# Ledger of designs, part 13: designed miniproteins, single chains, continued (4)

Each design is a single chain, and the fold is of that chain. pLDDT is the mean over its residues in the fold that is shown.

## One batch from the design tools (miniprotein)

Design m12446
Fold by ESMFold2-Fast:
Structure m12446 (fold): chain A 96 residues (1-96)
Amino acid sequence: NALEYYEKGKKYFEEGKYEEAIEYFEKAIELSGELHPLTIESYLNIAKAYLKQGKYEKAKEYLEKAREILEKLDKSDPVIKKLEKELKELEEKLKK
């Protein structure tokens, strides 16, 4: 279940176990498929985990992956609008 792996990833993230969090978010992506909102949320959370580790280039890679998928989805959808806002907030944190 993609959602179950996503929730496990979030739990590991809250525990500061960022590598384990990333592993479970990757599993969620594998099960949910490319054009699913959960896949975008998982990419955003992987980027957050990399930011917590100071791995800025890896965080950028995952934000770019999230952006590519999000551009293919209906931007009038309230769920997609929330994901776009979160993506922009994370992109701003990477600006120097």
Scores: mean pLDDT 85

Design m12447
Fold by ESMFold2-Fast:
Structure m12447 (fold): chain A 57 residues (1-57)
Amino acid sequence: SEAARREASEARGLELVRKVNEWLARYEAGEMSAEEFRAKLAREAGMSDAAVDHLLA
């Protein structure tokens, strides 16, 4: 149904936001390299290199 499709899309969006926040916290704590963080953002969040550069600035 339309409602189920909407709920699934929202759930995926919330999961992605939580993952990005977790990766950011690990990066800021020095537990994740800049290269690994950039790779995760590009691969799983679909961010361009320019968007990743902006986020890390």
Scores: mean pLDDT 75

Design m12448
Fold by ESMFold2-Fast:
Structure m12448 (fold): chain A 89 residues (1-89)
Amino acid sequence: DPLAELERAVEAVLALMREAGVADERLAAFREAARTFVANVVAGRRDAETGRAGQRFVDLLLSLPDTPAAQEAISAVFRAMLAVDKAYR
């Protein structure tokens, strides 16, 4: 299930953010951005505003420390995002 894969990948990123000492407000913002991405893709939205929301999610994702664990978690999220988009295309 692409949505379940994305949920697992997002939770792995959130765990790394918590370990890095990221503030609760930023963790909440990242979770909200992930939910918005999923809601927009599931609703079949393909407009420019949906693209900007997706970019905000990616920008938050790329704010992680540059470590091997973060690189693996980020790659898993991108792979899951592509799988979700393909499934709801």
Scores: mean pLDDT 78

Design m12449
Fold by ESMFold2-Fast:
Structure m12449 (fold): chain A 111 residues (1-111)
Amino acid sequence: MKPTPEEVELARRLAREMVEKAVQAMIDAKNAGKTLEEIREAAYRALAQEVKRALDEGVPEDVVSLAATLAGRGIDKAIEAIEKDSPENALQVALETVDEEAERLRAGETL
């Protein structure tokens, strides 16, 4: 099902919040001396918690699913930034990725 522009905008805003929580978890894990795999696991654990929170708050499942997909793409780019020893860029790259993928989806492109 193609999402409406309103659903894309709501999912983008939710995805940005999910990414902020996930990137914070990644930075905390990196500072604790965790491996790149453990940092990835921390990010996706935070994402899963934010997904549950949104569903518990009554956000429609389609919007939450779209937001989680956008956030996951942002998280993967944040992990690449950490792997390249640029953790200060992780949040910015993740948020930019969410915004770019949301704009592509709004233009009728597939994720």
Scores: mean pLDDT 86

Design m12450
Fold by ESMFold2-Fast:
Structure m12450 (fold): chain A 78 residues (1-78)
Amino acid sequence: MKISEEEFEAEVLTALAAMYLALGDIFEKQGKLDEAIKSYEEAIRLYEEALRIYPDNEVARQGLEEARKKLEELKKKK
């Protein structure tokens, strides 16, 4: 199985984005709304970067949708 450099880079960015998404969830649960917002914004940026490099990454696409949804919901609460 051959993994392209772009596919590998996108997978790394997707994993980092998922970590920021999880971090955002933790901060939101702790009531740290500003920190949660920053974490979700970072997740969105990284997922968008991953999809720019490798558009067929379904994990990145799903993660981006989830991060955007959580950020919008949190901004309404703030």
Scores: mean pLDDT 83

Design m12451
Fold by ESMFold2-Fast:
Structure m12451 (fold): chain A 75 residues (1-75)
Amino acid sequence: LGEELAREVRDRLLAAGVPKEAADLIGQGVLAIGQGDVERATRLLSQALSLLSPEQQELAHALVEEAAARLLEAR
């Protein structure tokens, strides 16, 4: 589940014009959330957000929030 959600979030960000480096970091952050590694997730997401415009940050936040909710429901 975490791996599929990470890929879905990454692909949707790429389709929206988010740079590959940032999309890859956000995907890794979603995977870290699924693994319960909050420190790693926070670090990866913070790095990715520094590469994004405000509009892209809002999109990334929404997609990560949706993925995190689905990961929590699976427990």
Scores: mean pLDDT 81

Design m12452
Fold by ESMFold2-Fast:
Structure m12452 (fold): chain A 60 residues (1-60)
Amino acid sequence: SPELEKRLAFDEEVLEGVKAIAEAVMKVTGGSQEELDRVLATNEKEFEEARKKEIERLKS
């Protein structure tokens, strides 16, 4: 549906923003690549869960 396609595009933009912020934080704090990868994986999972809830809301 058009609404679902719009949500997917928005999701991709949010993921790009999250990655940019994570990279900036790692550069400033001197964090490890391993820690960055874990943070990104966690954020992706949380985002997927939020997306599923939004889809269920739109079905109502």
Scores: mean pLDDT 70

Design m12453
Fold by ESMFold2-Fast:
Structure m12453 (fold): chain A 89 residues (1-89)
Amino acid sequence: SIDELLAKVKAGPQGPHKLTITTNPGTEGAVSTALQAAAEKNGGKVTNFKQTRFTPGQIQYEVTIEGNVDPNAVVNFVRAVTGGGAALV
């Protein structure tokens, strides 16, 4: 379940956390929703989400997350809910 996956999103140092992530094309809505859910798990929020590169096979995003989260746990959650297409750069 999504709640079970969210339970694995670890607390980490207080943000802001600046991440660069890559994901599969066509997953933008799912990626945005998953990032917000992961941030909110620890009382945080996504304050920046922008596409920085686009290729037919891969999209890159710059993301800023406020809150006490582990960036690797956030990316792992996004990867799980988008079917394995997300990675930290």
Scores: mean pLDDT 77

Design m12454
Fold by ESMFold2-Fast:
Structure m12454 (fold): chain A 78 residues (1-78)
Amino acid sequence: MEIDTDNEAAALMNALGNAFFKKGKYEEAAETYERAVEKYPESRETPEALYNLAKAYEKLGKFEEAEKYRKKAKELEE
């Protein structure tokens, strides 16, 4: 199924973003999470990717972007 394939791809991109985030590469992490959200907007992984994107922007000092994506992630999760 396309949905399962998209969810797997989104999960892998989210995992790659998490790897960059763990290494303190917040710019690369943000780019990776953003690509996951843009390519797989209907994926089950998208709310987590949006939340992680918000955390990456927060680490980069981009607090307005962080708040925007955190709100979007919460709306999709709850």
Scores: mean pLDDT 79

Design m12455
Fold by ESMFold2-Fast:
Structure m12455 (fold): chain A 52 residues (1-52)
Amino acid sequence: MTIEERARKLIEEARRRFEELAPTLSPNQQRLMRDSLEAMERMLEWMVQLEK
């Protein structure tokens, strides 16, 4: 399994956890978590490009 496959699974898991927790979070916490997930996805895409 590639580092890309593992990272994608972790991001998907984090996204599922966020959806589960979202109703209990404040709007500011929801925004912060969403921004964090997007930052992780951008970092993964950057790493994948570097490995080509």
Scores: mean pLDDT 77

Design m12456
Fold by ESMFold2-Fast:
Structure m12456 (fold): chain A 88 residues (1-88)
Amino acid sequence: MEELARELAEKLLGEEATPEQLELVTRGLLAAAEGDLEAATELLREALRLAAAATDLPDIPPEELAAALEEQARALAESARRALEAAK
């Protein structure tokens, strides 16, 4: 499972992802696979926040950006859980 989660994280982030981003996404995917959606959402949200900080984003209010990242992280965690469960 860990190897599969790491491989998916590498595919999602690409080869130029930082070690910190890879670790956060891998841990998030593992938490999702174990059914811990709360931990998965938190880890994936942090990874998305780091990715957002590295890109040129439009001027979005911090509160709106935080809400959007949380929603995306939650959806990704649930999708990852289903995908990893199907891969078993």
Scores: mean pLDDT 72

Design m12457
Fold by ESMFold2-Fast:
Structure m12457 (fold): chain A 70 residues (1-70)
Amino acid sequence: SNLFPSPEELLAQARELAEKAKEAIKKGDKNTAVRYIMALGILETAALLAGHDEVAEEIRKLRDEVMKEM
């Protein structure tokens, strides 16, 4: 079976997606921003499935921060 990413890799990916979402918001590209917000939700789910609850909570926090800028 495919290995889940490490908690460090998941968090790094989430931070990159959050920055891309914020850039899309600043450009007025709401459709692109929503897609990155959805991708953050997928990473939160992946962290939960891998048993990385603390990483999932940090990803949720990043997603909430991005959504407040919409």
Scores: mean pLDDT 86

Design m12458
Fold by ESMFold2-Fast:
Structure m12458 (fold): chain A 62 residues (1-62)
Amino acid sequence: ELKKKLEELIDEGAEAASKKDYDTAIEKYKEAIKIAKELKDEETVKELEEEIELLEAVKKKQ
């Protein structure tokens, strides 16, 4: 179930980010983007790409 897996990956990414594990959060969000693209969910793809960009910026400063 691709939609369920997408939701699980987003939740795992958000949990990792809340723990400041930015590497894990970015990897989970990248995996989620692959599934969102397969589902043709362009809004979720855009939101996750923006979140990855923010996490990468935070990681560089810390």
Scores: mean pLDDT 83

Design m12459
Fold by ESMFold2-Fast:
Structure m12459 (fold): chain A 70 residues (1-70)
Amino acid sequence: MAPSEEVEKLIKEAIEYFEKARQSKDPKVRKELYDKAIELFKKALELSTDPQLQADLENSIKYVEEEKKK
């Protein structure tokens, strides 16, 4: 099952915020960008009906949360 267009857009935006966070040298800006990535992945997870995609999104959220702790 393919994700909806809305889910795909949310995932793409989440990845963009995550990559911006990783490249940021300002700890405050980095934290805010990670928070945005987590919010977008959570929205994608809520809208997703594909069990495999849901598992991948949960893993992505966990990964971003761990990166945010550093």
Scores: mean pLDDT 81

Design m12460
Fold by ESMFold2-Fast:
Structure m12460 (fold): chain A 124 residues (1-124)
Amino acid sequence: LLEEAKKIVEEIDKLRKKLRELRNQFYQALQAGDEETAQKLADEIRKTAKKLNESVDKLKEIVEQLSKDPELAATPEFQEIKRKVLEYELQRLERDYLEALSKGDFEKAMELRKQIEKLRKEIE
């Protein structure tokens, strides 16, 4: 499980780097007026983001299993993986919060802000 968690972290890091690169390319295509390239990049971004979310969810399940073993839970490697999971979850909540604000859903935005504050305290 710990080795599986490490592999997933590496996969997440690669997917995050790919998303950053794809978003930069998408922005450049939009500035150039290249709608065909922008559409292809938007599709690739969507697919990559879905894979990223699936990998984060799988990692979260493994972290929950590893947390039940006090010896493994005390390792620096586990603590680092747990921190990364919290950071990934925080980033998702921050995106959801901005989306709720853009839609004028202030009730949902307030709920998400409370979740963000709770997670930020856990990352300390």
Scores: mean pLDDT 82

Design m12461
Fold by ESMFold2-Fast:
Structure m12461 (fold): chain A 63 residues (1-63)
Amino acid sequence: MVVTAEDIRAAVAPVIRRLVEEALRHGDPEVLAQARAVLEAVIDAGLATETAREALRRLEAAE
């Protein structure tokens, strides 16, 4: 199967959602900070940018 840029973005979106869910579940400041750094890196890379921005807003709102 040939992987397209859209396929990569679609695959990344559920990983981002799970990362945020787990980080919020733990509530550990270090875990939350690491999740934020990963989301910022994803946004900078231009991957699943809208999903990553939504996730980042959720993390910041929880602090």
Scores: mean pLDDT 74

Design m12462
Fold by ESMFold2-Fast:
Structure m12462 (fold): chain A 61 residues (1-61)
Amino acid sequence: MITKKIAKKWNVSVGTLTKATGLSPSTKVGPRGVNPGDRNKINDFKKKNNLPDINVQSYAS
């Protein structure tokens, strides 16, 4: 589950991430990666909290 992997990478709770972004805790990554809406939510949370880059495609491949 990508939401849990991102939360762990950024050392935040899944609840904090889901509340701030609206992502599902069970968000799946398809062959094309995260859908554009979810990718934008993740990127916005990253920018607001000055977090390091993550390669969301690495969770799909």
Scores: mean pLDDT 68

Design m12463
Fold by ESMFold2-Fast:
Structure m12463 (fold): chain A 72 residues (1-72)
Amino acid sequence: MRSQIGAVIHDLEELLEQSSGELKEYLEKAIEALRKGDFETAIEYLEKALELASGELKEDLENILKAVKQIK
């Protein structure tokens, strides 16, 4: 479980380096929530980030969101 969360956090940190403005803020809040084990809050911020994303970033976020939703 922790190794799966660690991989998700790492992927989000890489996307965060390529992001700016409101998208970056939502990704930072999602990462913080995941580190605290607050999956409900993490999902909320990932969905908000997904609304702002396009192209490859949107596809990456959709895959990450799906992975997080499979974790309890």
Scores: mean pLDDT 80

Design m12464
Fold by ESMFold2-Fast:
Structure m12464 (fold): chain A 87 residues (1-87)
Amino acid sequence: LSEKADELYRKGIEAADAGNAEEARKLFVEASKLYIEAKDFRKLTIKTVALGVLAAAYDFQGKKDISEALREAVREAIKLAKEAGLD
């Protein structure tokens, strides 16, 4: 599951770089769900922080749609982690 989450996360980065904001958001949310199912909260935390940094970078580049999609994925990851109780 954690390896599958890593794959989806990489595909999310590719989608974001290609300008596919909605696809990137969906892939990152799905990756977060798989990290939670795997109880890999260390990777979930690291990847979520990295997405926040990437969103800021896209915002600085004027790519607001991609930036907002990544921020939505970050918010959803945090929500899902809280609902899972970090256990």
Scores: mean pLDDT 84

Design m12465
Fold by ESMFold2-Fast:
Structure m12465 (fold): chain A 61 residues (1-61)
Amino acid sequence: SLLEKFKEEVEKVLNDPSLTLGEAFEKIAELYKKYKPQLSDEEFREFVRFFKEAYDKRLAA
């Protein structure tokens, strides 16, 4: 699904150790522009929960 592709691409960016948090967020902003208009409200809420968890994991690493 589009949601799963969006989640996969965001997770790859967040898990890239060569990127600073700022650089990762710039790349995620571009992904957001691409995917957000194509998601339902429910899918977007699922993405927000996913993103919070993925971000917390990056901070803990």
Scores: mean pLDDT 83

Design m12466
Fold by ESMFold2-Fast:
Structure m12466 (fold): chain A 63 residues (1-63)
Amino acid sequence: SMAEEKTQRARKILAETLRELGEEAGFDPEVIEKIVRNAEEQTDLKEISAFWQKILEAQKKKG
């Protein structure tokens, strides 16, 4: 479906963004790679969302 195509493209962009932000935040490289792969493969969208929220909250408190 068209929704699936949009979701896949959005996931690739999110995966790249998560990699960069995760590295800057000092997360374990193994954890970052796992989340990036998860985002691209869509194995656990809830875990990806939770990881993203943790990054945003950490950055907000730091700023």
Scores: mean pLDDT 72

Design m12467
Fold by ESMFold2-Fast:
Structure m12467 (fold): chain A 56 residues (1-56)
Amino acid sequence: AYARREAARARGEEWLATASPERQALIREIADKLIEIGDNIDKAIKTGDFSLASSK
């Protein structure tokens, strides 16, 4: 039980140790862009209207 929790925690600490401010900023930019893309795709799927993507 504890081994699994320690492994997950160690991965988080490893990421913090290797993440630079520049890398953190890049990750935030990518995340923001993915959210926007996901929202546009979701709207197109629900409405069946892909003109929303083509109008941009």
Scores: mean pLDDT 66

Design m12468
Fold by ESMFold2-Fast:
Structure m12468 (fold): chain A 73 residues (1-73)
Amino acid sequence: ESWELWEKNKEKFLKFLKEVLGVSEEEIERIKKAIEEQDKEELRKLGKELMEKAAKVEEKLKELAEELEKKLA
């Protein structure tokens, strides 16, 4: 059951979003509320927003890796 697996793993997932993807505390609270209320529409919207943030983080990590390679050379 997806909601039970979420309850078990939510702390690790939210920590990942905040520390790795740079999701704001306001967004974390919004995600928690949507999950607690089982608001499927809000969760779908948040999922899309998180995918967009992940794509931006990927771009920034690539830029950072290229800059670090240049500075180490």
Scores: mean pLDDT 71

Design m12469
Fold by ESMFold2-Fast:
Structure m12469 (fold): chain A 87 residues (1-87)
Amino acid sequence: KLAQLEKQAKENKERAVRLLLETGKLTGSEELIEKAKKFKEEFEELIRQAKNSSGEQAEQLISEALKKAETMLEFAEKKLKEAEEKS
């Protein structure tokens, strides 16, 4: 169901952005803060494109957004763990 995929993508995006900002503040890393900002912009653009599409194209764009959010969440969790281990 497209709505469930979109919800999951948005939830993963929110968590990834939060963790990147938290880790950036903990480490003083402007790079992580900028990465969170750029990821948010790219994610929102994919969702915008999906809303302007229908059928298979909309589903493909939502799936791409989900994959991007999952990848960024994994990256964010890794960076937070690295910061905690070095503290």
Scores: mean pLDDT 83

Design m12470
Fold by ESMFold2-Fast:
Structure m12470 (fold): chain A 66 residues (1-66)
Amino acid sequence: GAELERLLEELARKGGVSPEEVRRALLSLLQAPEDARETLIRTLAKELGVEVGEVRRAVELLEESL
């Protein structure tokens, strides 16, 4: 949806990567075991230089779109 696309663009801009790279990283998080997911969300947030809540919101929106 429009909210997910906008968030992907913002995360990509802050991280200096493409929105497609952010989407692939988030899809990888969804493939991870549930107990590892929180650690991976924190890691991606640090790599992109964004808040953990922003990555968590993007994961939620992506999961809802599947």
Scores: mean pLDDT 83

Design m12472
Fold by ESMFold2-Fast:
Structure m12472 (fold): chain A 55 residues (1-55)
Amino acid sequence: MKEPTREEIEAFAREVLEDPRASPTLRAAARTALEASDKQRLLAYALLVEGAREE
């Protein structure tokens, strides 16, 4: 998978925040991905993807 763009990260994070089944931890990761600096945004996105796979 190629490196995700800022827009792709934001779209995925918003989908998680709109999902009523998403855990509080996953929602926190999504908010972090939206608010993080450019360098931390990639790490926050990786954590968000891993959290979604566990659910």
Scores: mean pLDDT 71

Design m12473
Fold by ESMFold2-Fast:
Formats: structure tokens, C-alpha cells, sequence
Structure m12473 (fold): chain A 70 residues (1-70)
């Protein structure tokens, strides 16, 4: 399930950010974007919107961590 996949990626991304592993966090963000892109093409609008919201929230956390590292 794409829903289960994105939720798992969210958990892995939160752990990567907690450890300061920005390289892994970047890879996980790319994977989450890929899942959202697939959901937009294949899933219901409700599922796609929920995934896009989750990606948006995680993107903000990633950018904050990236800016803090610079």
C-alpha cells in the first residue's frame, strides 16, 4: 500500500533527522516525493491529498534541519 509505504518513510525520515543524517534524510524525501507522485496518478484524490500534506510537513522539518547544518 502506498499509504503504508509513505508512513514508513516518514518514520525513517524522523529517525534520520534525529541522528543528523542529512544525506539519508534527502534520499528519504526523494522516495516520499516518488510515492506522492504515484498516488496522484493512481489513488483517490483524498489519499493523494493526505500524502501531499504529510510530505509538506516533512519537507519543512528537513529544510529546517538542512539550514541548521549550514
Amino acid sequence: SLVEEIEKLKEELEEALKKGDLEKARELMQRMQSVVDKARATESPEVAEAMEKLLSEMSKKYKEAEQKAK
Scores: mean pLDDT 81

Design m12474
Fold by ESMFold2-Fast:
Structure m12474 (fold): chain A 68 residues (1-68)
Amino acid sequence: SEIDELKEKLKELEDEAIRAYSLGKLEEAVRLLQEAIKVAEELKKLGDPEADKIIDGLKKGLETVQKL
């Protein structure tokens, strides 16, 4: 389903963001988290009931990286 495809893409972007963060590539981590938020917003448009929680978590992650 489109929801399952977007969830897989979201997971890949989150994994890439974690890797970038661990390597000190903070600008790359910010970019990847912003892309992940856009994917989560598409999940919300498709009616995924978990999307708001995912968006909130990603935004908190972005704030954490940006405060460094």
Scores: mean pLDDT 87

Design m12475
Fold by ESMFold2-Fast:
Structure m12475 (fold): chain A 54 residues (1-54)
Amino acid sequence: SKLEEIEKFVKELGGTTAFSDKEKIREALKSKGYKEDDVVIEETGFGLKVKPKK
């Protein structure tokens, strides 16, 4: 399902330091055919983290 694909993508993002701003994450989502509304972007002590939004 779309949610499972987003969850897998988010897991891959969670281990990287490459995404330091929300615009980079938004562009990565668009490249996969996802929308910002499909995820929650959180600021953490180690940068930005992306989670699936239900």
Scores: mean pLDDT 61

Design m12476
Fold by ESMFold2-Fast:
Structure m12476 (fold): chain A 81 residues (1-81)
Amino acid sequence: MVDELVNKGNSYFARGDYEKAIEYYDKALALDPNNVDALENKARAYIEMGKFEEAEKYIDKLEALGHTVVAEKLRKEIAEK
C-alpha cells in the first residue's frame, strides 16, 4: 500500500507533474510518516518547483531521522539551482 503510493508519486514526478507527485507522497506519509522515499522525493519535487523553504522542511525531517547524507545531497541540489 505505502509502496504503491510512493511508486504512483514517482510516476508523476518522472513526467514533471510535481504537484500530483506530492499528492501521492502525502498519501504515503499519512500511512507512514517516516517513509524515507516519500520524504526524499517530496523534497525533490519542491526543489524542482523552486519551493526551497518547503523542501527544507522535509530535508530537516530526514536529517532528524538520521538520514544526514540524503539531507546533505538535497541541500546541495538547492545550492546548485
Scores: mean pLDDT 87

Design m12477
Fold by ESMFold2-Fast:
Structure m12477 (fold): chain A 58 residues (1-58)
Amino acid sequence: SSEVKQAVEDFLRTLSEEERRNEDIRRAVVEYIHREFNGETPLEELLEWAEEVVRELE
């Protein structure tokens, strides 16, 4: 779970501030990472984590 959350954070950090705040882009990134990690962590949990990461990078 920590590895997949770190992957989400790392990917979001490579995006621009505008891209990170775009709901469609953020969701697409999280869905991609969720699939790459075989759905081990629920998608909803990763989406909530992505929102927290974006808020912290604000």
Scores: mean pLDDT 81

Design m12478
Fold by ESMFold2-Fast:
Structure m12478 (fold): chain A 77 residues (1-77)
Amino acid sequence: MSPEAKEELKKKLLEAVNKLQDAASAGASPEELRKLMEEEKEKIRKLGKELGAPEELIEAYVKALETVGEQLIEQQK
């Protein structure tokens, strides 16, 4: 596993989580949060493939983002 690829994916995940948290704090609807989450999940998958990261690592980061996003969506319902 490339240390550089892992670090870049981790930074992208943290950026995505911060965007979701900021949107939720600003009063974004569950629908808006879900759309943002899906867009950020796609960006993580794209970046991971471009970096040649293992699929296991990419999916782990996507799942981590999905877990955070689903929790924020549930809190807004």
Scores: mean pLDDT 82

Design m12479
Fold by ESMFold2-Fast:
Structure m12479 (fold): chain A 92 residues (1-92)
Amino acid sequence: SQVAEEGARRAQERAEERGAKARGEAEGNVVKITVEGGDVSVMMGAMAGATEAIVLGGEGEAKTEGDKTTVTMTAPTAELAAQAALALAGSL
């Protein structure tokens, strides 16, 4: 879905603006953002995106292993998954 892909791209761009190395992916109603490096703002963004996905009736998970943080946002629709990704972007 293009709308979820646009949300993933916006979150990736914002993380990169914060000096992190980031990748955004979207499949249907799932958006996944992987970030390497960055500061506490990346963790706050991941928390905001994961929380929004849960509030929208889906699932949100943020996981950090070493210097890599991955947030997975699943929502009932691709549009709502995009909304969760935009919440992540807006928190950066």
Scores: mean pLDDT 80

Design m12480
Fold by ESMFold2-Fast:
Structure m12480 (fold): chain A 92 residues (1-92)
Amino acid sequence: GESVREAAERLKEHLESKGYKVKVEVEGTTVTIEITPPSIEAQIAIALIAIGLGIEGYDVEVSLEGDTVKITLTGKSDEELVRMIEALERAL
C-alpha cells in the first residue's frame, strides 16, 4: 500500500495547492504537520477540522503557534497513520 511518507507528501502538495505553507515531518508512527494559512479564519478552520478527527477517535494533537497550526497524528500502525492522513486530506 501507500507509505506514510508518500501519504504525507500528497497531503503537503494538496495543502500547498490551496496557498498554504506546509512543513511535514515523519518519525516512526507519528507525523507532524505545520500549516501556515494566509488568514486567521483559515487557521481556526484547519484547527477545528483536526480537532474533529480527534473527537472521531484518532490520536490527534493540535496547537496554534503564532500564524501556524501544528497537527500531530499518531497511528498504532503505518496503515492507521496513512488512513489518518487521508482523512485530514479529505477534510481540508
Scores: mean pLDDT 83

Design m12481
Fold by ESMFold2-Fast:
Structure m12481 (fold): chain A 95 residues (1-95)
Amino acid sequence: SSLGIQHFNLGRQHFDQGDFDSAIRHFNLALSLLPDDSLVRGRSLALLGSAHFQLGDFDSAIQSFSRARDVFLSLGDDRSARGVDASLRLVQSQL
């Protein structure tokens, strides 16, 4: 939905400003409004993973990146899936 995309854009703006708590809130709102098979859903999950990683919440980061990977693979977006795999390896290296 357009509202889901608006929350994704607000989440990204807060993320770019280092406001990871606000970014997480907006990405969660985007996820509640976006279709399960959407590219924006995959991007929202990937950025949600990055925000959790920045806050040191490695378990939530792994969960969000894993869900992003599944979305990108379901869409045939192998490039984005590989990007998320790199992020997952980085987070797992901190454990």
Scores: mean pLDDT 89

Design m12482
Fold by ESMFold2-Fast:
Structure m12482 (fold): chain A 66 residues (1-66)
Amino acid sequence: SREELLKRIVQATLNGNEDEAIRLLEEAVRKGLLTPEDIALVAMAASLSGNEKVRDAAFEAERRLE
């Protein structure tokens, strides 16, 4: 589900598993499963936890949806 996938992305981000978080984020965006608000949440979590690669991937995904 969208909620389960979002939860997994955020958990991977907070755990510092950047490669997993990015893979899950890209797959979710490709499948159209995330809203701009969901992606903004991932970007915020990445920024607050210092995960620059995930943050940048989330900003790119937001740009693609707008």
Scores: mean pLDDT 83

